# Designed miniproteins, single chains, continued (4): the designs that were tried, part 14

Each design is a single chain, and the fold is of that chain. pLDDT is the mean over its residues in the fold that is shown.

## One batch from the design tools (miniprotein)

Design m12454
Fold by ESMFold2-Fast:
Structure m12454 (fold): chain A 86 residues (1-86)
Amino acid sequence: SEELEKLKNKLDLEIYEKELEMLDKIAEELGSEAAATVHRLVVLLEEGIPLPSDTPQELVERAEELLKEREELEKKKKEEIEKFLK
């Protein structure tokens, strides 16, 4: 339905905006190259690909925090969609 599509798009936008906010904060604190690295590390972690052994621990921790926030928002998205469908 159009209403379901609008809800999904709204929730996807909220997840995207939160990720962008977190990456912007990393760029402000550690520089844009570090933020780009964190974004790549999130993709590797999500796919279960081993991280390079020389990856700075601070960037790994920030990537794990970003992934955890995404997982919490995705869980809320699933709950809202299930509630809408009932």
Scores: mean pLDDT 84

Design m12455
Fold by ESMFold2-Fast:
Structure m12455 (fold): chain A 70 residues (1-70)
Amino acid sequence: MEELARELAEKLLAGEPPPLDLRSASEEVQKAFAALLPPESLAVLLAGTEYADLPDEFWRGVIAHIVELS
């Protein structure tokens, strides 16, 4: 999971957001992504249909890697 979170963070920062379902994540996680990512990347994540039911802990890992890589 940690490696997948890092790979996803790298893809998001490269402007290659995969179609994930961020809508199932907590409000705290969604707000963190809104602060870190451009609106276009957020729109893709919010409209996604893949990787549904990912745990909040996974999303927190992605956020940590985005902060580290920024």
Scores: mean pLDDT 69

Design m12456
Fold by ESMFold2-Fast:
Structure m12456 (fold): chain A 97 residues (1-97)
Amino acid sequence: GEEAIRLLEEAIRLIEEALRALDAGDLEAARRALERAKELVLEAGRVLGRPKVAEGIVSTLDEALRALDAGDLEAARFHLEIALALVRMILSVLRLE
C-alpha cells in the first residue's frame, strides 16, 4: 500500500543522507540517519506483513553501524550501499503491484 511505499521512500532518503554524511566525515549525522532508516524499514516490514525481509535489511544497516563505530568507513559505505539497493528493489516490486 501507499504507507509502505512512503516509509521505504523516506528510508532511501535517510540512507542517502547517511552516505553523504560519511563522505563529509560527519559520523554522528551518519549514525542518526542510519538509526532512523532502521526504524522506517522495520515499520514498512510490519505494514507489508514481511518482517523477515525487513530484518534482513536491518541486519545490513546494523553491520554499517558496527563498521562506523569501529572507524571502518569503507565497510560502513559498503553495507549502506547494499541496504540502499535492497530497499530500492523492494520499492520497485511494490510499485509494479
Scores: mean pLDDT 87

Design m12457
Fold by ESMFold2-Fast:
Parts: structure tokens; C-alpha cells; sequence
Structure m12457 (fold): chain A 90 residues (1-90)
């Protein structure tokens, strides 16, 4: 859980350095959704994702809508892997 959040922070730092200002803000919001998913679960992350999706729709950038959906799906797989790793094998 904490380890996954650290990975997201590293990705943010690495990717932001190569992104344009507008893309940096969007990317940070996407990472925030993933952090919320890990900490508060699917419902809270989905609510935050809906807010971001509406913002992107108003901006007219469909690439971010697609990227956001892909990120959420990838995050679900990674979270599943982390949960399986943390499962008690007693």
C-alpha cells in the first residue's frame, strides 16, 4: 500500500519533468485518483475520477479521457497484485 504510493510519487516526479504544464496538472490528478483508490477504495476513487472526467470533457481533450480510463484499469490490476502479496498465507 505505502510502497505503491511511493511508486506513484516516483512516476510523477520522472514523468512531470518531460510534460507540458497543462499535462502535469492532469497527470497529478490521475495519480491522486490512484492514491484514493489505495487508501479509501473504489467508490472514493470513482467519485474523484468522475470529477476529473467532467473537467477534461469541458476542456475537449479526449486523449486524457482515454488515458484516465486506462490508468484506472492498470491501477486495479496493480492494486490486485499488492493485495494478493499482502494476503496472509498462514
Amino acid sequence: KEEYLSILDEIEESVLSSMKKEEQDMFKKMLEILRIYLEKGKEAAEEKAKELLEEVKENGDENYIKLLKEWVENAKEEIKNLEESEKEKK
Scores: mean pLDDT 66

Design m12458
Fold by ESMFold2-Fast:
Structure m12458 (fold): chain A 71 residues (1-71)
Amino acid sequence: GGLEEAREAAERAAREGGGEGLVGPTKGGSIMGVLVDGRLAGAGFIPDDADEETVERTARAMAEGARAFRA
């Protein structure tokens, strides 16, 4: 997946988890994260060779992490 796909997934995860999504490019892939009250509640790495299913699965895991962080 591309950086833009990772950004969309992070934004969706943030909306579902009640936080703010961020994505940063790095060598070999992209780093995805969700912030809750300015603190990192969940993070993941998406390799350049990741398919859309892998990106979606990572986004869902991060949304779950953000929801748990708020409890």
Scores: mean pLDDT 74

Design m12459
Fold by ESMFold2-Fast:
Structure m12459 (fold): chain A 77 residues (1-77)
Amino acid sequence: THEDVLAKQKQEAYDAGYAFGLAEALFEAGKITKDELNKARAALRAANRIIDLTGTEEEKKALREARDKGKADGKAA
């Protein structure tokens, strides 16, 4: 259903945000390389591009909120 598709997209946006937030925290702690951080950043940029190409402004807002929640949760570990 449309709801299932949106739920999947929100999960993917959350996961990309989480991976980046975690990578930032680990890099600041000296536990990962700059190359690993750059890969997480590239994945987040790809997710942002997909969000920007998504249909309605309401859907874009929901995906950005999921992404931002993921990033915050990832930074918290």
Scores: mean pLDDT 81

Design m12460
Fold by ESMFold2-Fast:
Structure m12460 (fold): chain A 77 residues (1-77)
Amino acid sequence: LRLVGMRIELDGDTLIVALVFRGDRTRIVVIVSGSLPGDKLLELGEKFLRENFPEAKILRKEVKGNLATIEAEAPAP
Protein backbone atom coordinates (compact mmCIF):
# COMPACT_ATOMS: atom_id res chain seq x y z
CA LEU A 1 0.00 0.00 0.00
CA ARG A 2 1.21 3.51 -0.89
CA LEU A 3 -0.16 6.80 0.39
CA VAL A 4 -1.75 8.49 -2.65
CA GLY A 5 -3.96 11.13 -1.09
CA MET A 6 -4.76 13.11 2.03
CA ARG A 7 -7.82 15.19 2.84
CA ILE A 8 -8.10 17.51 5.82
CA GLU A 9 -11.29 19.26 6.96
CA LEU A 10 -11.77 21.49 9.99
CA ASP A 11 -15.22 22.43 11.30
CA GLY A 12 -15.08 24.40 14.54
CA ASP A 13 -12.92 22.34 16.88
CA THR A 14 -13.47 19.07 14.97
CA LEU A 15 -10.61 17.93 12.73
CA ILE A 16 -11.11 15.20 10.11
CA VAL A 17 -8.05 13.71 8.39
CA ALA A 18 -8.52 11.12 5.65
CA LEU A 19 -5.54 9.15 4.37
CA VAL A 20 -5.98 7.23 1.10
CA PHE A 21 -3.71 4.27 0.29
CA ARG A 22 -3.60 2.28 -2.93
CA GLY A 23 -2.53 -1.30 -3.56
CA ASP A 24 -4.72 -4.14 -4.87
CA ARG A 25 -7.61 -2.17 -3.31
CA THR A 26 -8.13 1.34 -1.92
CA ARG A 27 -7.68 1.63 1.85
CA ILE A 28 -8.99 4.70 3.64
CA VAL A 29 -8.09 5.73 7.19
CA VAL A 30 -10.27 8.47 8.69
CA ILE A 31 -9.11 10.13 11.92
CA VAL A 32 -11.55 12.43 13.71
CA SER A 33 -10.42 14.59 16.63
CA GLY A 34 -12.49 17.04 18.66
CA SER A 35 -14.20 17.83 21.93
CA LEU A 36 -17.34 15.80 21.08
CA PRO A 37 -18.00 12.40 22.72
CA GLY A 38 -16.32 9.46 20.98
CA ASP A 39 -19.59 8.08 19.59
CA LYS A 40 -20.29 11.45 17.94
CA LEU A 41 -16.76 11.57 16.51
CA LEU A 42 -17.38 8.11 14.99
CA GLU A 43 -20.70 9.31 13.54
CA LEU A 44 -18.91 12.24 11.87
CA GLY A 45 -16.21 9.95 10.48
CA GLU A 46 -18.79 7.49 9.12
CA LYS A 47 -20.76 10.35 7.55
CA PHE A 48 -17.55 11.66 5.94
CA LEU A 49 -16.84 8.18 4.51
CA ARG A 50 -20.38 7.78 3.14
CA GLU A 51 -20.33 11.21 1.48
CA ASN A 52 -16.79 11.00 0.03
CA PHE A 53 -16.25 7.23 -0.42
CA PRO A 54 -19.75 5.71 -0.84
CA GLU A 55 -18.36 2.33 -2.00
CA ALA A 56 -16.17 1.96 1.10
CA LYS A 57 -16.74 -0.86 3.60
CA ILE A 58 -15.78 -0.19 7.21
CA LEU A 59 -13.23 -2.71 8.50
CA ARG A 60 -12.42 -1.27 11.94
CA LYS A 61 -13.59 1.48 14.31
CA GLU A 62 -11.73 2.64 17.42
CA VAL A 63 -12.24 5.42 19.97
CA LYS A 64 -9.48 6.58 22.31
CA GLY A 65 -10.16 9.73 24.30
CA ASN A 66 -10.93 12.59 21.92
CA LEU A 67 -9.79 10.56 18.89
CA ALA A 68 -11.87 8.29 16.62
CA THR A 69 -10.27 6.16 13.91
CA ILE A 70 -12.06 4.34 11.09
CA GLU A 71 -10.38 1.99 8.62
CA ALA A 72 -12.28 1.28 5.41
CA GLU A 73 -11.72 -0.46 2.09
CA ALA A 74 -13.04 0.34 -1.39
CA PRO A 75 -12.51 -1.14 -4.86
CA ALA A 76 -9.57 0.20 -6.84
CA PRO A 77 -10.75 3.24 -8.89
Scores: mean pLDDT 81

Design m12461
Fold by ESMFold2-Fast:
Structure m12461 (fold): chain A 99 residues (1-99)
Amino acid sequence: MTREERVVELLILEEIFLLMEQGKATEEEALELLESVLGLKSIEEARERREELEAALDAAERADVAAVLRARQNATDAALQEAAAPAAARLEAALRAIA
């Protein structure tokens, strides 16, 4: 698995978990997305996969993902949203690179 593939898979996992945390998706809807997009069979398997991917990232990749995650978890914090924009752009470029 390439670096770009690891970053994209982690971003997809975090997006699905964020939708569930915000009440925009049920656990059942989140599971359907996890199965159709990533082939993961349960929410617990998805959490284990997220932890595995985070452990596999280098320091720069971890910093970029952490910045985006902090902004998403604090959606009302405009300063964190702005600070995460460069990291989000890099993750978006990685997604396009594997398409």
Scores: mean pLDDT 69

Design m12462
Fold by ESMFold2-Fast:
Structure m12462 (fold): chain A 76 residues (1-76)
Amino acid sequence: MKEVTITVKKIVNGQLEKIEIKGPERDKEAILKFLDALYEQGLITKEQYDELKARIEKEDITVAEFLRRLAELESR
């Protein structure tokens, strides 16, 4: 399976933080594990976790697209 390194930039408490994640490009199980890890580390809210999880389960999404959507939710 093709592996990718994805970078997500997020503003937390007025500071720009950079998160790098490596994993399979198109593996839904790996993408869901990334989402679980982000939630367990307190990097996303429960509402963001629930929304992203539902979207990932319904769509054939790459890791890059998942992290792009995560960044969009955080920037609003």
Scores: mean pLDDT 64

Design m12463
Fold by ESMFold2-Fast:
Structure m12463 (fold): chain A 88 residues (1-88)
Amino acid sequence: SEELRELWEEALEAIRANDSKRLEEVLERISELTGMSLETIGLALVLYAANPQLPLEEHVELLEEAVENKLSTKEFVALLNERIRSLE
């Protein structure tokens, strides 16, 4: 969704700006929108930042898929890692 993409981009901007307060506010909003834990969302952001070969649009699509299928943290991380490997 457009809202999820916008929030994800805001979270990345907060990280780049070293704005911890804004990051916390955005992560809470993503958590409320998706039903995912803050731990899951934080881990997804770290994995995205560590894997620049993964386009933002594709990362957001995978996040939306995880939300739709109600994936656990472990299942979502496995999905992200599978996609990252397919790009190598």
Scores: mean pLDDT 76

Design m12464
Fold by ESMFold2-Fast:
Structure m12464 (fold): chain A 85 residues (1-85)
Amino acid sequence: SMVPLDEEAKEELIEAIRTRGEELIANTSNEATRRMLRALMAMSDEELREFAEKVERQIKEAEKAKTLEELKKLTEELRKLLLKG
């Protein structure tokens, strides 16, 4: 039940980038991330809406990848612990 990223959620993301973009830039030391955030802040509302759709897809992929990676780590640790007999 996280935000499904419809049109209303895209508007919320645009507002968040505008209000918190400066703070996000200040909190990152990664040059590529800073460049991306600066580019996002320079975009129009229409361009940000298109980018928000791309970000939604990438977040879903990243969450799937994170869950898989955590599960793989847990499976390896359990295998090492259980291989004692």
Scores: mean pLDDT 63

Design m12465
Fold by ESMFold2-Fast:
Structure m12465 (fold): chain A 67 residues (1-67)
Amino acid sequence: SGGEAAAKAAEEGAKAGGGKLAGLRASQMTDQFGAHRGAAASRRAVDAGNGTLGAAGGVSAKMQAEG
């Protein structure tokens, strides 16, 4: 899962305010798409959308590791 890269991306996002934006977006997506019931698919969709945005808000360490 690249815990170190993910942690770095999250820290960068939080430092730049991306962490707050990612959190707000996750909340909005969950409500907007009706992902109220805890389902792996719903959580995965939120993580895919907002996790990527949060990582991009920083230096995207995960992307660098892959690239």
Scores: mean pLDDT 51

Design m12466
Fold by ESMFold2-Fast:
Structure m12466 (fold): chain A 100 residues (1-100)
Amino acid sequence: IEELQERIRELLEEARRLLLEAEEVTKDHARMAFLMMLNWLARKAVEKQDFEAAAETFELLAREAEEMAAEEPAAAEVFRRLAEVAREAAELAREAAELA
């Protein structure tokens, strides 16, 4: 669990970096604020060791990022990378939840 939590924290920092990059190129700043809020909620869930809530939040972040990639071709690469990171974090969070 400690190893999984550390890996999830690394993915949270990668997601934050990608969110900051996406903020510079996106035209949909309101939806971008929502994605940033999801990353913050996921981080809070991980801090509380609520890995089920973290996994659900990462899955929602990944879905929203995939939709943004489809809607904004100029920012698609950053949003697809964000979706990949979020899906990996969700998988690790689900693994951590199942180990309880």
Scores: mean pLDDT 85

Design m12467
Fold by ESMFold2-Fast:
Structure m12467 (fold): chain A 82 residues (1-82)
Amino acid sequence: MEKKLQELIDRLVASLKSNLDEFSRVWGEVFKEIKELANGDKELAIEMAEKLREAVRKNETDPVKMLLFDSAYQAFKKEVEA
């Protein structure tokens, strides 16, 4: 699992160099894969999403991209908790 999560982190971080449309497309795919990997474990899904959020914050300096991703993270968390 940790290796698969790192692959998703690397994919998301690589998309930071792209435009906002591509970045949002990639985070959508990555959140979907996290949900599949968690296989109904809500706590695990949120933990994996937190690691993605940490990677974005570490690698991105654009406050707009960071804010948009944080909004997507909050939406994902609500979806998982529902």
Scores: mean pLDDT 82

Design m12468
Fold by ESMFold2-Fast:
Structure m12468 (fold): chain A 89 residues (1-89)
Amino acid sequence: KYFVHHGLLFEEGADPLKDLPLGIPGVPYYPDGFPLEKKDDVLETTLEFTPNVSIPEELVPVIARYLQTEQKMSPEEAEAFAKELVKRT
């Protein structure tokens, strides 16, 4: 099972302040950040994201590391995406 903490997806039992997230709802299929949809090597999440969940600025580095590691985004793209998510939520 999984849970969402400040818009980040974690495995049940993980510490959201210490552990890397498994994903963000909608990633890796985010249209601007990852234009390749439904490839066999791409993980998809079925969890719905509630629009009233705010992502604190302190999680920007964690989100950026996830995007660099799992989505193979450049550091610049990952940071821009993470900042945009914080702005949207």
Scores: mean pLDDT 55

Design m12469
Fold by ESMFold2-Fast:
Order: C-alpha cells, then sequence, then structure tokens
Structure m12469 (fold): chain A 82 residues (1-82)
C-alpha cells in the first residue's frame, strides 16, 4: 500500500524528467559543433540519464526507452569529441 502510493507519485515526476530528457537529447544531437567543456558536461549528464532511466526502460516504459536510446546516441557523439 505505501509502495503503491510512492509509485504513483514517482510516475508523475519521472514523466516530466523523461520528456525533458528527450527534448534536451534531440537538441544536443542536432548541434553541429561543441566546445570540449560543453562536450564533457553533456557526457556526464548523458551517463547519469542513462543510469537513471535504464531501469524504467527495462520495466517497459516506451518514453524511457526512447530517452535512453537518444542519450546513448548523444554519448557516442560526445565521446568522439572528448
Amino acid sequence: MAEELQKDIDEGVRDVYISSTIVASRNLLARESLSLDQAQLSLQQSQRGIKTLTPYAEKGDEKAKEAVELLKQAQKKLQEII
């Protein structure tokens, strides 16, 4: 019962985070140039996002799956710069 209530609250916060992550990742992938400092910061953020959202993607959240896929694409692009 307490776990069920916590899950409902967490789902609302998670949906906002996932939506924001998808938009941010798409914007990052559309950029033609990045400074080394921007690339390093974005790499750290993408690694954190992947770690945070992978459990939700594994549980069948389709938006979390999309966010993780975009973050992995961003991570690969950023690793080529660093």
Scores: mean pLDDT 71

Design m12470
Fold by ESMFold2-Fast:
Structure m12470 (fold): chain A 70 residues (1-70)
Amino acid sequence: SKEEELRKAIEKAVDLVREKIARDGSLTPELRKAVDELARIRYLYLNLKDFDPEYALEKVKEVIERIEKA
């Protein structure tokens, strides 16, 4: 399901952030922005009854790309 894909994508994004911090020893401004956006997407998904999981998934994938480049 799209909800399951979204859950796994969020988990992947969180794991990538932890891995970046562990290797680099710092939370850079770009990584901070990506983390804040991920938290906002998660908040909207949990609190809005008609939040589109496909749209959320696209946004999480964009955040993953930014984390990988940070």
Scores: mean pLDDT 78

Design m12471
Fold by ESMFold2-Fast:
Structure m12471 (fold): chain A 69 residues (1-69)
Amino acid sequence: SERARVEALRKELADLSLGAQTLLFELERTGDLEAIRKAVEEGLKNSDPESQEEIKKAWKEFEEYLKKK
């Protein structure tokens, strides 16, 4: 089930930021990497500098995780 998959991922991703975990859960749920990339890009464009740093950190961790898998 999707819930069991998400729970397994959550255990694997415990060392990542909450933002990166959220992006990875969405990718596992939807399978749409391009939609996630666009959402992150829009988030950066419409966010404060402080929020932009958090989004950038989440995206870096997300990319690094995918690169290793």
Scores: mean pLDDT 76

Design m12472
Fold by ESMFold2-Fast:
Structure m12472 (fold): chain A 118 residues (1-118)
Amino acid sequence: SSEEIEQVKEILNDVDRMIHIVSDAHRKLRELERQGRPVEELAEVLRAALETVRKIALSSLEKQPDDVFLRRLVETVDRVLEQEIRSYEEAKRALEVVADELSKVKLFYSLELRELEE
């Protein structure tokens, strides 16, 4: 019980860190778009954020290898990283897809924590 609660809390901390990275990337992309910066700079901000999210998600998945939500998050990030980004709208959409998967992971582990704590 205590060990399971601590593991769930560690995963929630990892998820919150990933959510923060995605939110920061959203703000940076919006600012770069407002400044009329080239698409290559938008693609670099997106790539850097997603590579960091991927590393955190893989570390969490090593602790919970049977986790369907973490696996889906990694698969989604990998698919987005394979795509060529040609516009602000494409970069924004890529972040929104990853943010949606992160919200699902957070919801799942928040419910798990509640059940473990009664």
Scores: mean pLDDT 87

Design m12473
Fold by ESMFold2-Fast:
Structure m12473 (fold): chain A 62 residues (1-62)
Amino acid sequence: SGAEAGAEKARALADELGLKGVEIRVRGNHVEITLPGATIEQGLKLAEVVMKEGGFATVTLT
């Protein structure tokens, strides 16, 4: 699904950006991303990757 493809690409991007403690969960067509210590810009980049694959994204910055 688009959400599953988006989650996979978001994980790869998070690893590329050096983000630690990232939690990514897929629920149907929705991808929930939790980003400890990340910037708003980094969160938006991950959300865009999910949306481009046809999923919906929720990003929580902690």
Scores: mean pLDDT 82

Design m12474
Fold by ESMFold2-Fast:
Structure m12474 (fold): chain A 87 residues (1-87)
Amino acid sequence: MSERLQLDVEIGVKELKVAVLRTVARKLYEKGTEEDKEKALEALDEAIEVAREALELERSAPEPDQDRIKALEEEIEELEEEREKLE
């Protein structure tokens, strides 16, 4: 397996984790309790951290994918905006 293929798998797993965490956060927020809101914030904080890890892996990769970098940067901005709305 090439180094790039291993990185693509690792980054892809992180992207999937972000999607799952974002969905969990939304579902928790929709329940409308203060406790669920706190859990939603925790899920968004983890999603932001994982998305930033994925971004740094892509930036540091051999032949960085600029489209993927842009998509991850936009996703991080959206997650940060969602987090601010919950505070």
Scores: mean pLDDT 85

Design m12475
Fold by ESMFold2-Fast:
Structure m12475 (fold): chain A 94 residues (1-94)
Amino acid sequence: ALTFSSKTTVTTAPPGSTIEGTLVLGANSSLGDNNTIKGDITIGDNVTIGDGVEIEMKGPVTVVDAVELAPHVKKPSAVESAREAAKTNTIPSS
């Protein structure tokens, strides 16, 4: 697992992890092992990403502070939360 004391662009994936695109983690954030992360993602402060989490973003998305992405969930709520955030940000008034 990786822990960041300040806002950092992740350039090296943890063991077993895949990062496609740009990942920025805020201060006091942690990134576990065996994760799959796709897209341009900015994660706020005090966010913990556990092990085995899958995140796929369809556009640029910012995750708010104090979000905990639970490890080892068979249905990762983190992916659903990310999808809902993406839907909200990608549905402009046409």
Scores: mean pLDDT 63

Design m12476
Fold by ESMFold2-Fast:
Structure m12476 (fold): chain A 66 residues (1-66)
Amino acid sequence: EFDKELDAGALYLAVAVIYVTSKIAGKATDEDIERVRKLLEQAKELGYDDVARFAEEAIKELEKMK
């Protein structure tokens, strides 16, 4: 399952980059939140539960920064 682990890691990093950059900027945009929602849907479809959970928490925090 090495390829699946790489895909999970890539999705996790994508969510983390959006989340961290928004936290540093002190602001989240609707586009940033939409990008994380797309990553969440992809993680759910692929069964990456830990990545999906991380994305859900990131969305909650980003919504507070709108």
Scores: mean pLDDT 79

Design m12477
Fold by ESMFold2-Fast:
Structure m12477 (fold): chain A 95 residues (1-95)
Amino acid sequence: NAMSKLEEEKKKILETVRKLLEELRDYQIRYWFGGPEERAEARKKMEEVEKQLLELGKKYNIEDVIKQAIDLVRSDITPEALEEAIKLVEEALKK
C-alpha cells in the first residue's frame, strides 16, 4: 500500500529531525553553560546540525517550520520546548 510506505517515510524523517534537534539542544546547553573550549566546539557543531536540518527542510518543503523548530530549541532548552519543536515538524509533514 502506497499510503503505508508514505507513513513509514514520514516517520523516518521525523525520527531524523528529532535526533538532530536533540543534538542541537545538547550543543545549545554546552554553549550556554560550558567553558570557552566547549562553547567554541558547540558553536561549530550547532552550525553543522542547523545546516543538516535546513537541508531536510528544503528537501521536504518544510524549511520555514524547521527554522521555527531551530529557533525554539535554541531559545529554550527545556524538554517541553524540544517536544513542541518536534510537534511543529510532525504537523507540517501531515500537510
Scores: mean pLDDT 85

Design m12478
Fold by ESMFold2-Fast:
Structure m12478 (fold): chain A 85 residues (1-85)
Amino acid sequence: MLKEKVEKLLEEFIKLAELPEEEKEILRESVETAIKNANNPDPRSVAIMIGNLLHLIGLGIEAELRGKKEALDIANEIVLLILKI
């Protein structure tokens, strides 16, 4: 359920943000890596998760600056869902 909800929101984000094809694949891999490193107290896993979540937030900010007003809100929802794992 949680992973499916993240995947659905990620596709909504990608569509709204109008990311190029190459950026779509990179973002999907980035979010998957964040999920794989979620709920792991190892410092390296925490760092990898946070780094990949910051990438998503950065893309949300970029999309907002292009006038895609809900992009950062969707990115924030994805981040909060992954942090609850």
Scores: mean pLDDT 85

Design m12479
Fold by ESMFold2-Fast:
Structure m12479 (fold): chain A 95 residues (1-95)
Amino acid sequence: MEEALEKVRKLIDEAKARYDSSDRSDSSRIISIVLQLVNKIRQLALQLLDEGVPLSDVERLFREAGKLVRETFSSGVAGLFEGFLDETVRQLREE
């Protein structure tokens, strides 16, 4: 799980670089950056599940991702990320 958390940190850093280079008043651009980040984390989660990592460990990874996003982005952006991430977790539980 430490390697997966390291990958999540890199994905968040990449998203932060895109966010910092973007017009922060462009809400559609910000939403796109957040959705791309969530989708990349979802793909990582699917790979981990396919490799036999327990769902509980993947859920822990999502919780840590939420904490890192809160530390990295504004409360509004962090809230948007958490909303999309929660929906992703629900979908993974149903699959």
Scores: mean pLDDT 80

Design m12480
Fold by ESMFold2-Fast:
Structure m12480 (fold): chain A 72 residues (1-72)
Amino acid sequence: LEGMKLYLRNLIDQIEKKVNKISDPALKEKFLAQIEELREKLDNAKTVMELSEIADELRKLDKQVDEALKKE
């Protein structure tokens, strides 16, 4: 569990760095709010299944952020 949490925390950090490159303040705030929610879920996660669900959500968010940056 600890190793997976560290991996996912690092993944969130990488996504947050991409979000900080977004020029639109409203879109940036929306993605930062989603990141905060995922960080809270990660801190409260107790099972491998919960961590797997968070990983899936992070992959979808990463793709959305990349698509948003491409449209700028």
Scores: mean pLDDT 83

Design m12481
Fold by ESMFold2-Fast:
Structure m12481 (fold): chain A 93 residues (1-93)
Amino acid sequence: MTAESVAKIEEIAKKDPKLAIVVEGLRAAVAAPTEREALEVMARTLRELGYDVTAEDLEAVHNGEKGARAERARKLLEELEKELKELVEELLK
């Protein structure tokens, strides 16, 4: 992600406090040196948004586990990913 892309995303986030939390979490996750640390950042962001998930739940999803906890975390992650996709599409128009 370039500095210009970050600035544009931050400008959109100023219009909605929920988007500000999502954008900050995504930026921190992208800056993480490992996928594992990125999952920890994502779990923290989801908790700030009111979703009860842990980094362990997200790690189970990342490893392809099929348990009930992993399925629940997967659904929450898919909802967040959809919201981020909508934000990116608005940025690219």
Scores: mean pLDDT 70

Design m12482
Fold by ESMFold2-Fast:
Parts: C-alpha cells; structure tokens; sequence
Structure m12482 (fold): chain A 70 residues (1-70)
C-alpha cells in the first residue's frame, strides 16, 4: 500500500464520519489522523507482508470508527 492510498483511506474515514454520521469537521479529522498514526505505528513494529497491509489498514479504520462513534 502506498502513502497516497493510506491518505485516501483516511480521507474516506473523515468523509464518512462527517457526512454520514454527522460528526464535526474537527472530530472527523482527528479520527482520520488516528487511523494514519495507528497504521504507521503498527507497520513500524510488525513485519506485515505487502498483500496483508490493506487488511491491517481496514481493521484499524474500523476500530477507529467504532471508537469515534461510541
């Protein structure tokens, strides 16, 4: 997964939380930034195969969304 793809996913999370769930722009941006940070930290600490990176990103995005909506 490229940095551009990761940024696209974070932007999709922001748009979903803001437009679909009615979250404020600031809170939605904070959640998107949390996705980026958690993914980057996980990939630094773990040898994740290239083909598994999208699954890891999707899992972390779901966790952040669930946390933000709790």
Amino acid sequence: MSEEELERIAKAVEAYLKNTRGMSEEDAKAAAERVLERVREYLKENDVPEDQIPLVVGEIAREVIAEALA
Scores: mean pLDDT 81

Design m12483
Fold by ESMFold2-Fast:
Structure m12483 (fold): chain A 96 residues (1-96)
Amino acid sequence: MVDKLEEIDKLAENLKTEEDFEKLEKKLREYVEEVLEEKGYPPEMQEIARELAEASLELVKKMKTGELSEEELEELNREVLERLAPKVERLRAERE
């Protein structure tokens, strides 16, 4: 885990090419899976975490490649959070 996190940090600092983004995506996904397995989160929470990570990576990639403007990035990020909010509230209600 520590080595993967260090590699992720280095990739994030030096994002310049499409290949760098693909490496970052792969390592971040692997890291998230390892953390979720270690923490023993319920499947529903794991699904939410994976969906959020995937959405964040897609938005960052599109912004860096110039496919999305800053305004479009903010709008899409808001939509992702709004879509996930009901699932998060449901999990909170079940645990409280």
Scores: mean pLDDT 66

Design m12484
Fold by ESMFold2-Fast:
Structure m12484 (fold): chain A 55 residues (1-55)
Amino acid sequence: LKLTDAQKRALAVYESLKAEGASQEEIEKALKSLGQSLGSVKKTLAEIERQRAEQ
């Protein structure tokens, strides 16, 4: 799986805010500032988890 720098940043921001207990709205707002959507991040996470399950 090849991730863009923007996707890597979006994943890091998503995990950081989730760990801090941020609301879904706050997470979406932060991701929007990076040009990413919550749906895009969730799709990327699902693909990563799918590949891990295939190991």
Scores: mean pLDDT 77

Design m12485
Fold by ESMFold2-Fast:
Structure m12485 (fold): chain A 100 residues (1-100)
Amino acid sequence: MDEEAAETILKAAENLKKDLEKLGYKTSLEVEREGNEFVLKFTAEKDGKTYSVTIRIRDGEVEIEESERIYTDSEPGALSLAQLASIAAMEAAINKIAER
């Protein structure tokens, strides 16, 4: 029941949290489970700026929502680079787990 996908995302979020805390970010991690739906909300704050990302997994589908858009083509913030790398790794892992 998608426990492996949920664990993979949690581990990635915990690693991201540790990396961002070393860079001076204040981080928060919320996890909710509703039947077959898994929702992870990650928040990071620094210098009066707040970033929030919500990841939903339902029936093998991954949906990502952002409260503030992460820029990847401009001077990269530490959050943007670490967050994108973590999300890409999670998507790759989920696709491999969902072999059919």
Scores: mean pLDDT 60

Design m12486
Fold by ESMFold2-Fast:
Structure m12486 (fold): chain A 55 residues (1-55)
Amino acid sequence: MVEEKQEKMKRDLMTGAGLDEEEAEEAVRIGQRTSEGGLLASGHPRERAEEASRV
């Protein structure tokens, strides 16, 4: 059921921040990646997600 969360984040970025669909999709992918990437024992992916969220 990750699809609904992805769509919600995508729409929130598009309507809230005024991002394009491609930009919103990339931001969602970064957020999803950090959840999985955190398992790689790296802190950098989290900061990337935060930076994308700040847009």
Scores: mean pLDDT 58

Design m12487
Fold by ESMFold2-Fast:
Structure m12487 (fold): chain A 72 residues (1-72)
Amino acid sequence: SRMAELLAREEALIAEASALPPEAQQAVNEAVAAKGRELLPRLEAGEISEEEAAEALLEAMEAAIAAEKAKL
C-alpha cells in the first residue's frame, strides 16, 4: 500500500538523518517543521489529503538531508 511505502521511506530517512551531526539534524527538523506549517492550512481546508501531506513532508526531509550532507 502507499502508506506502507511512505512508512518505509520515513524509516530510511530517519536513519539517514540520525547519522548526521546534531546541527545538521536540527536543520533537517527545522525544514520539515517549516514545510508542515506551509501545508497545514491546505490540509485543514481539505485541499490536500493526509497522504499527500505526508509525502510532501518526506520530500522536504529528503531534500534537507541532501542539502546538509552537501555541506559536510
Scores: mean pLDDT 86

Design m12488
Fold by ESMFold2-Fast:
Structure m12488 (fold): chain A 95 residues (1-95)
Amino acid sequence: SAAEAEFQRRVDLAVDILELLGVTKEQAAAVLEIAERLDPDGSGEVDVAALREALRAAGFSEALIGRILSALAPLDPDDSGRVPYRPLFERFLAR
């Protein structure tokens, strides 16, 4: 569908942002693990505010948190505060 194609383009853009901002595979893997713990029902979505706080608690710098959240922004076009995290991090880690 057109909506599916648009979503996949947003995921590709988000992956490119992670690469441009210098986020490492190791950092991305740690973020995916943290997001999975915040998503125990396996919905595939995480609350951006909850993710931000969990990353701070895990010892991520504010600069690194900003880079990660910048990459997630294209996946929340309605500014709902919830983002589908899995396709972004899985695609980035597979490159």
Scores: mean pLDDT 86

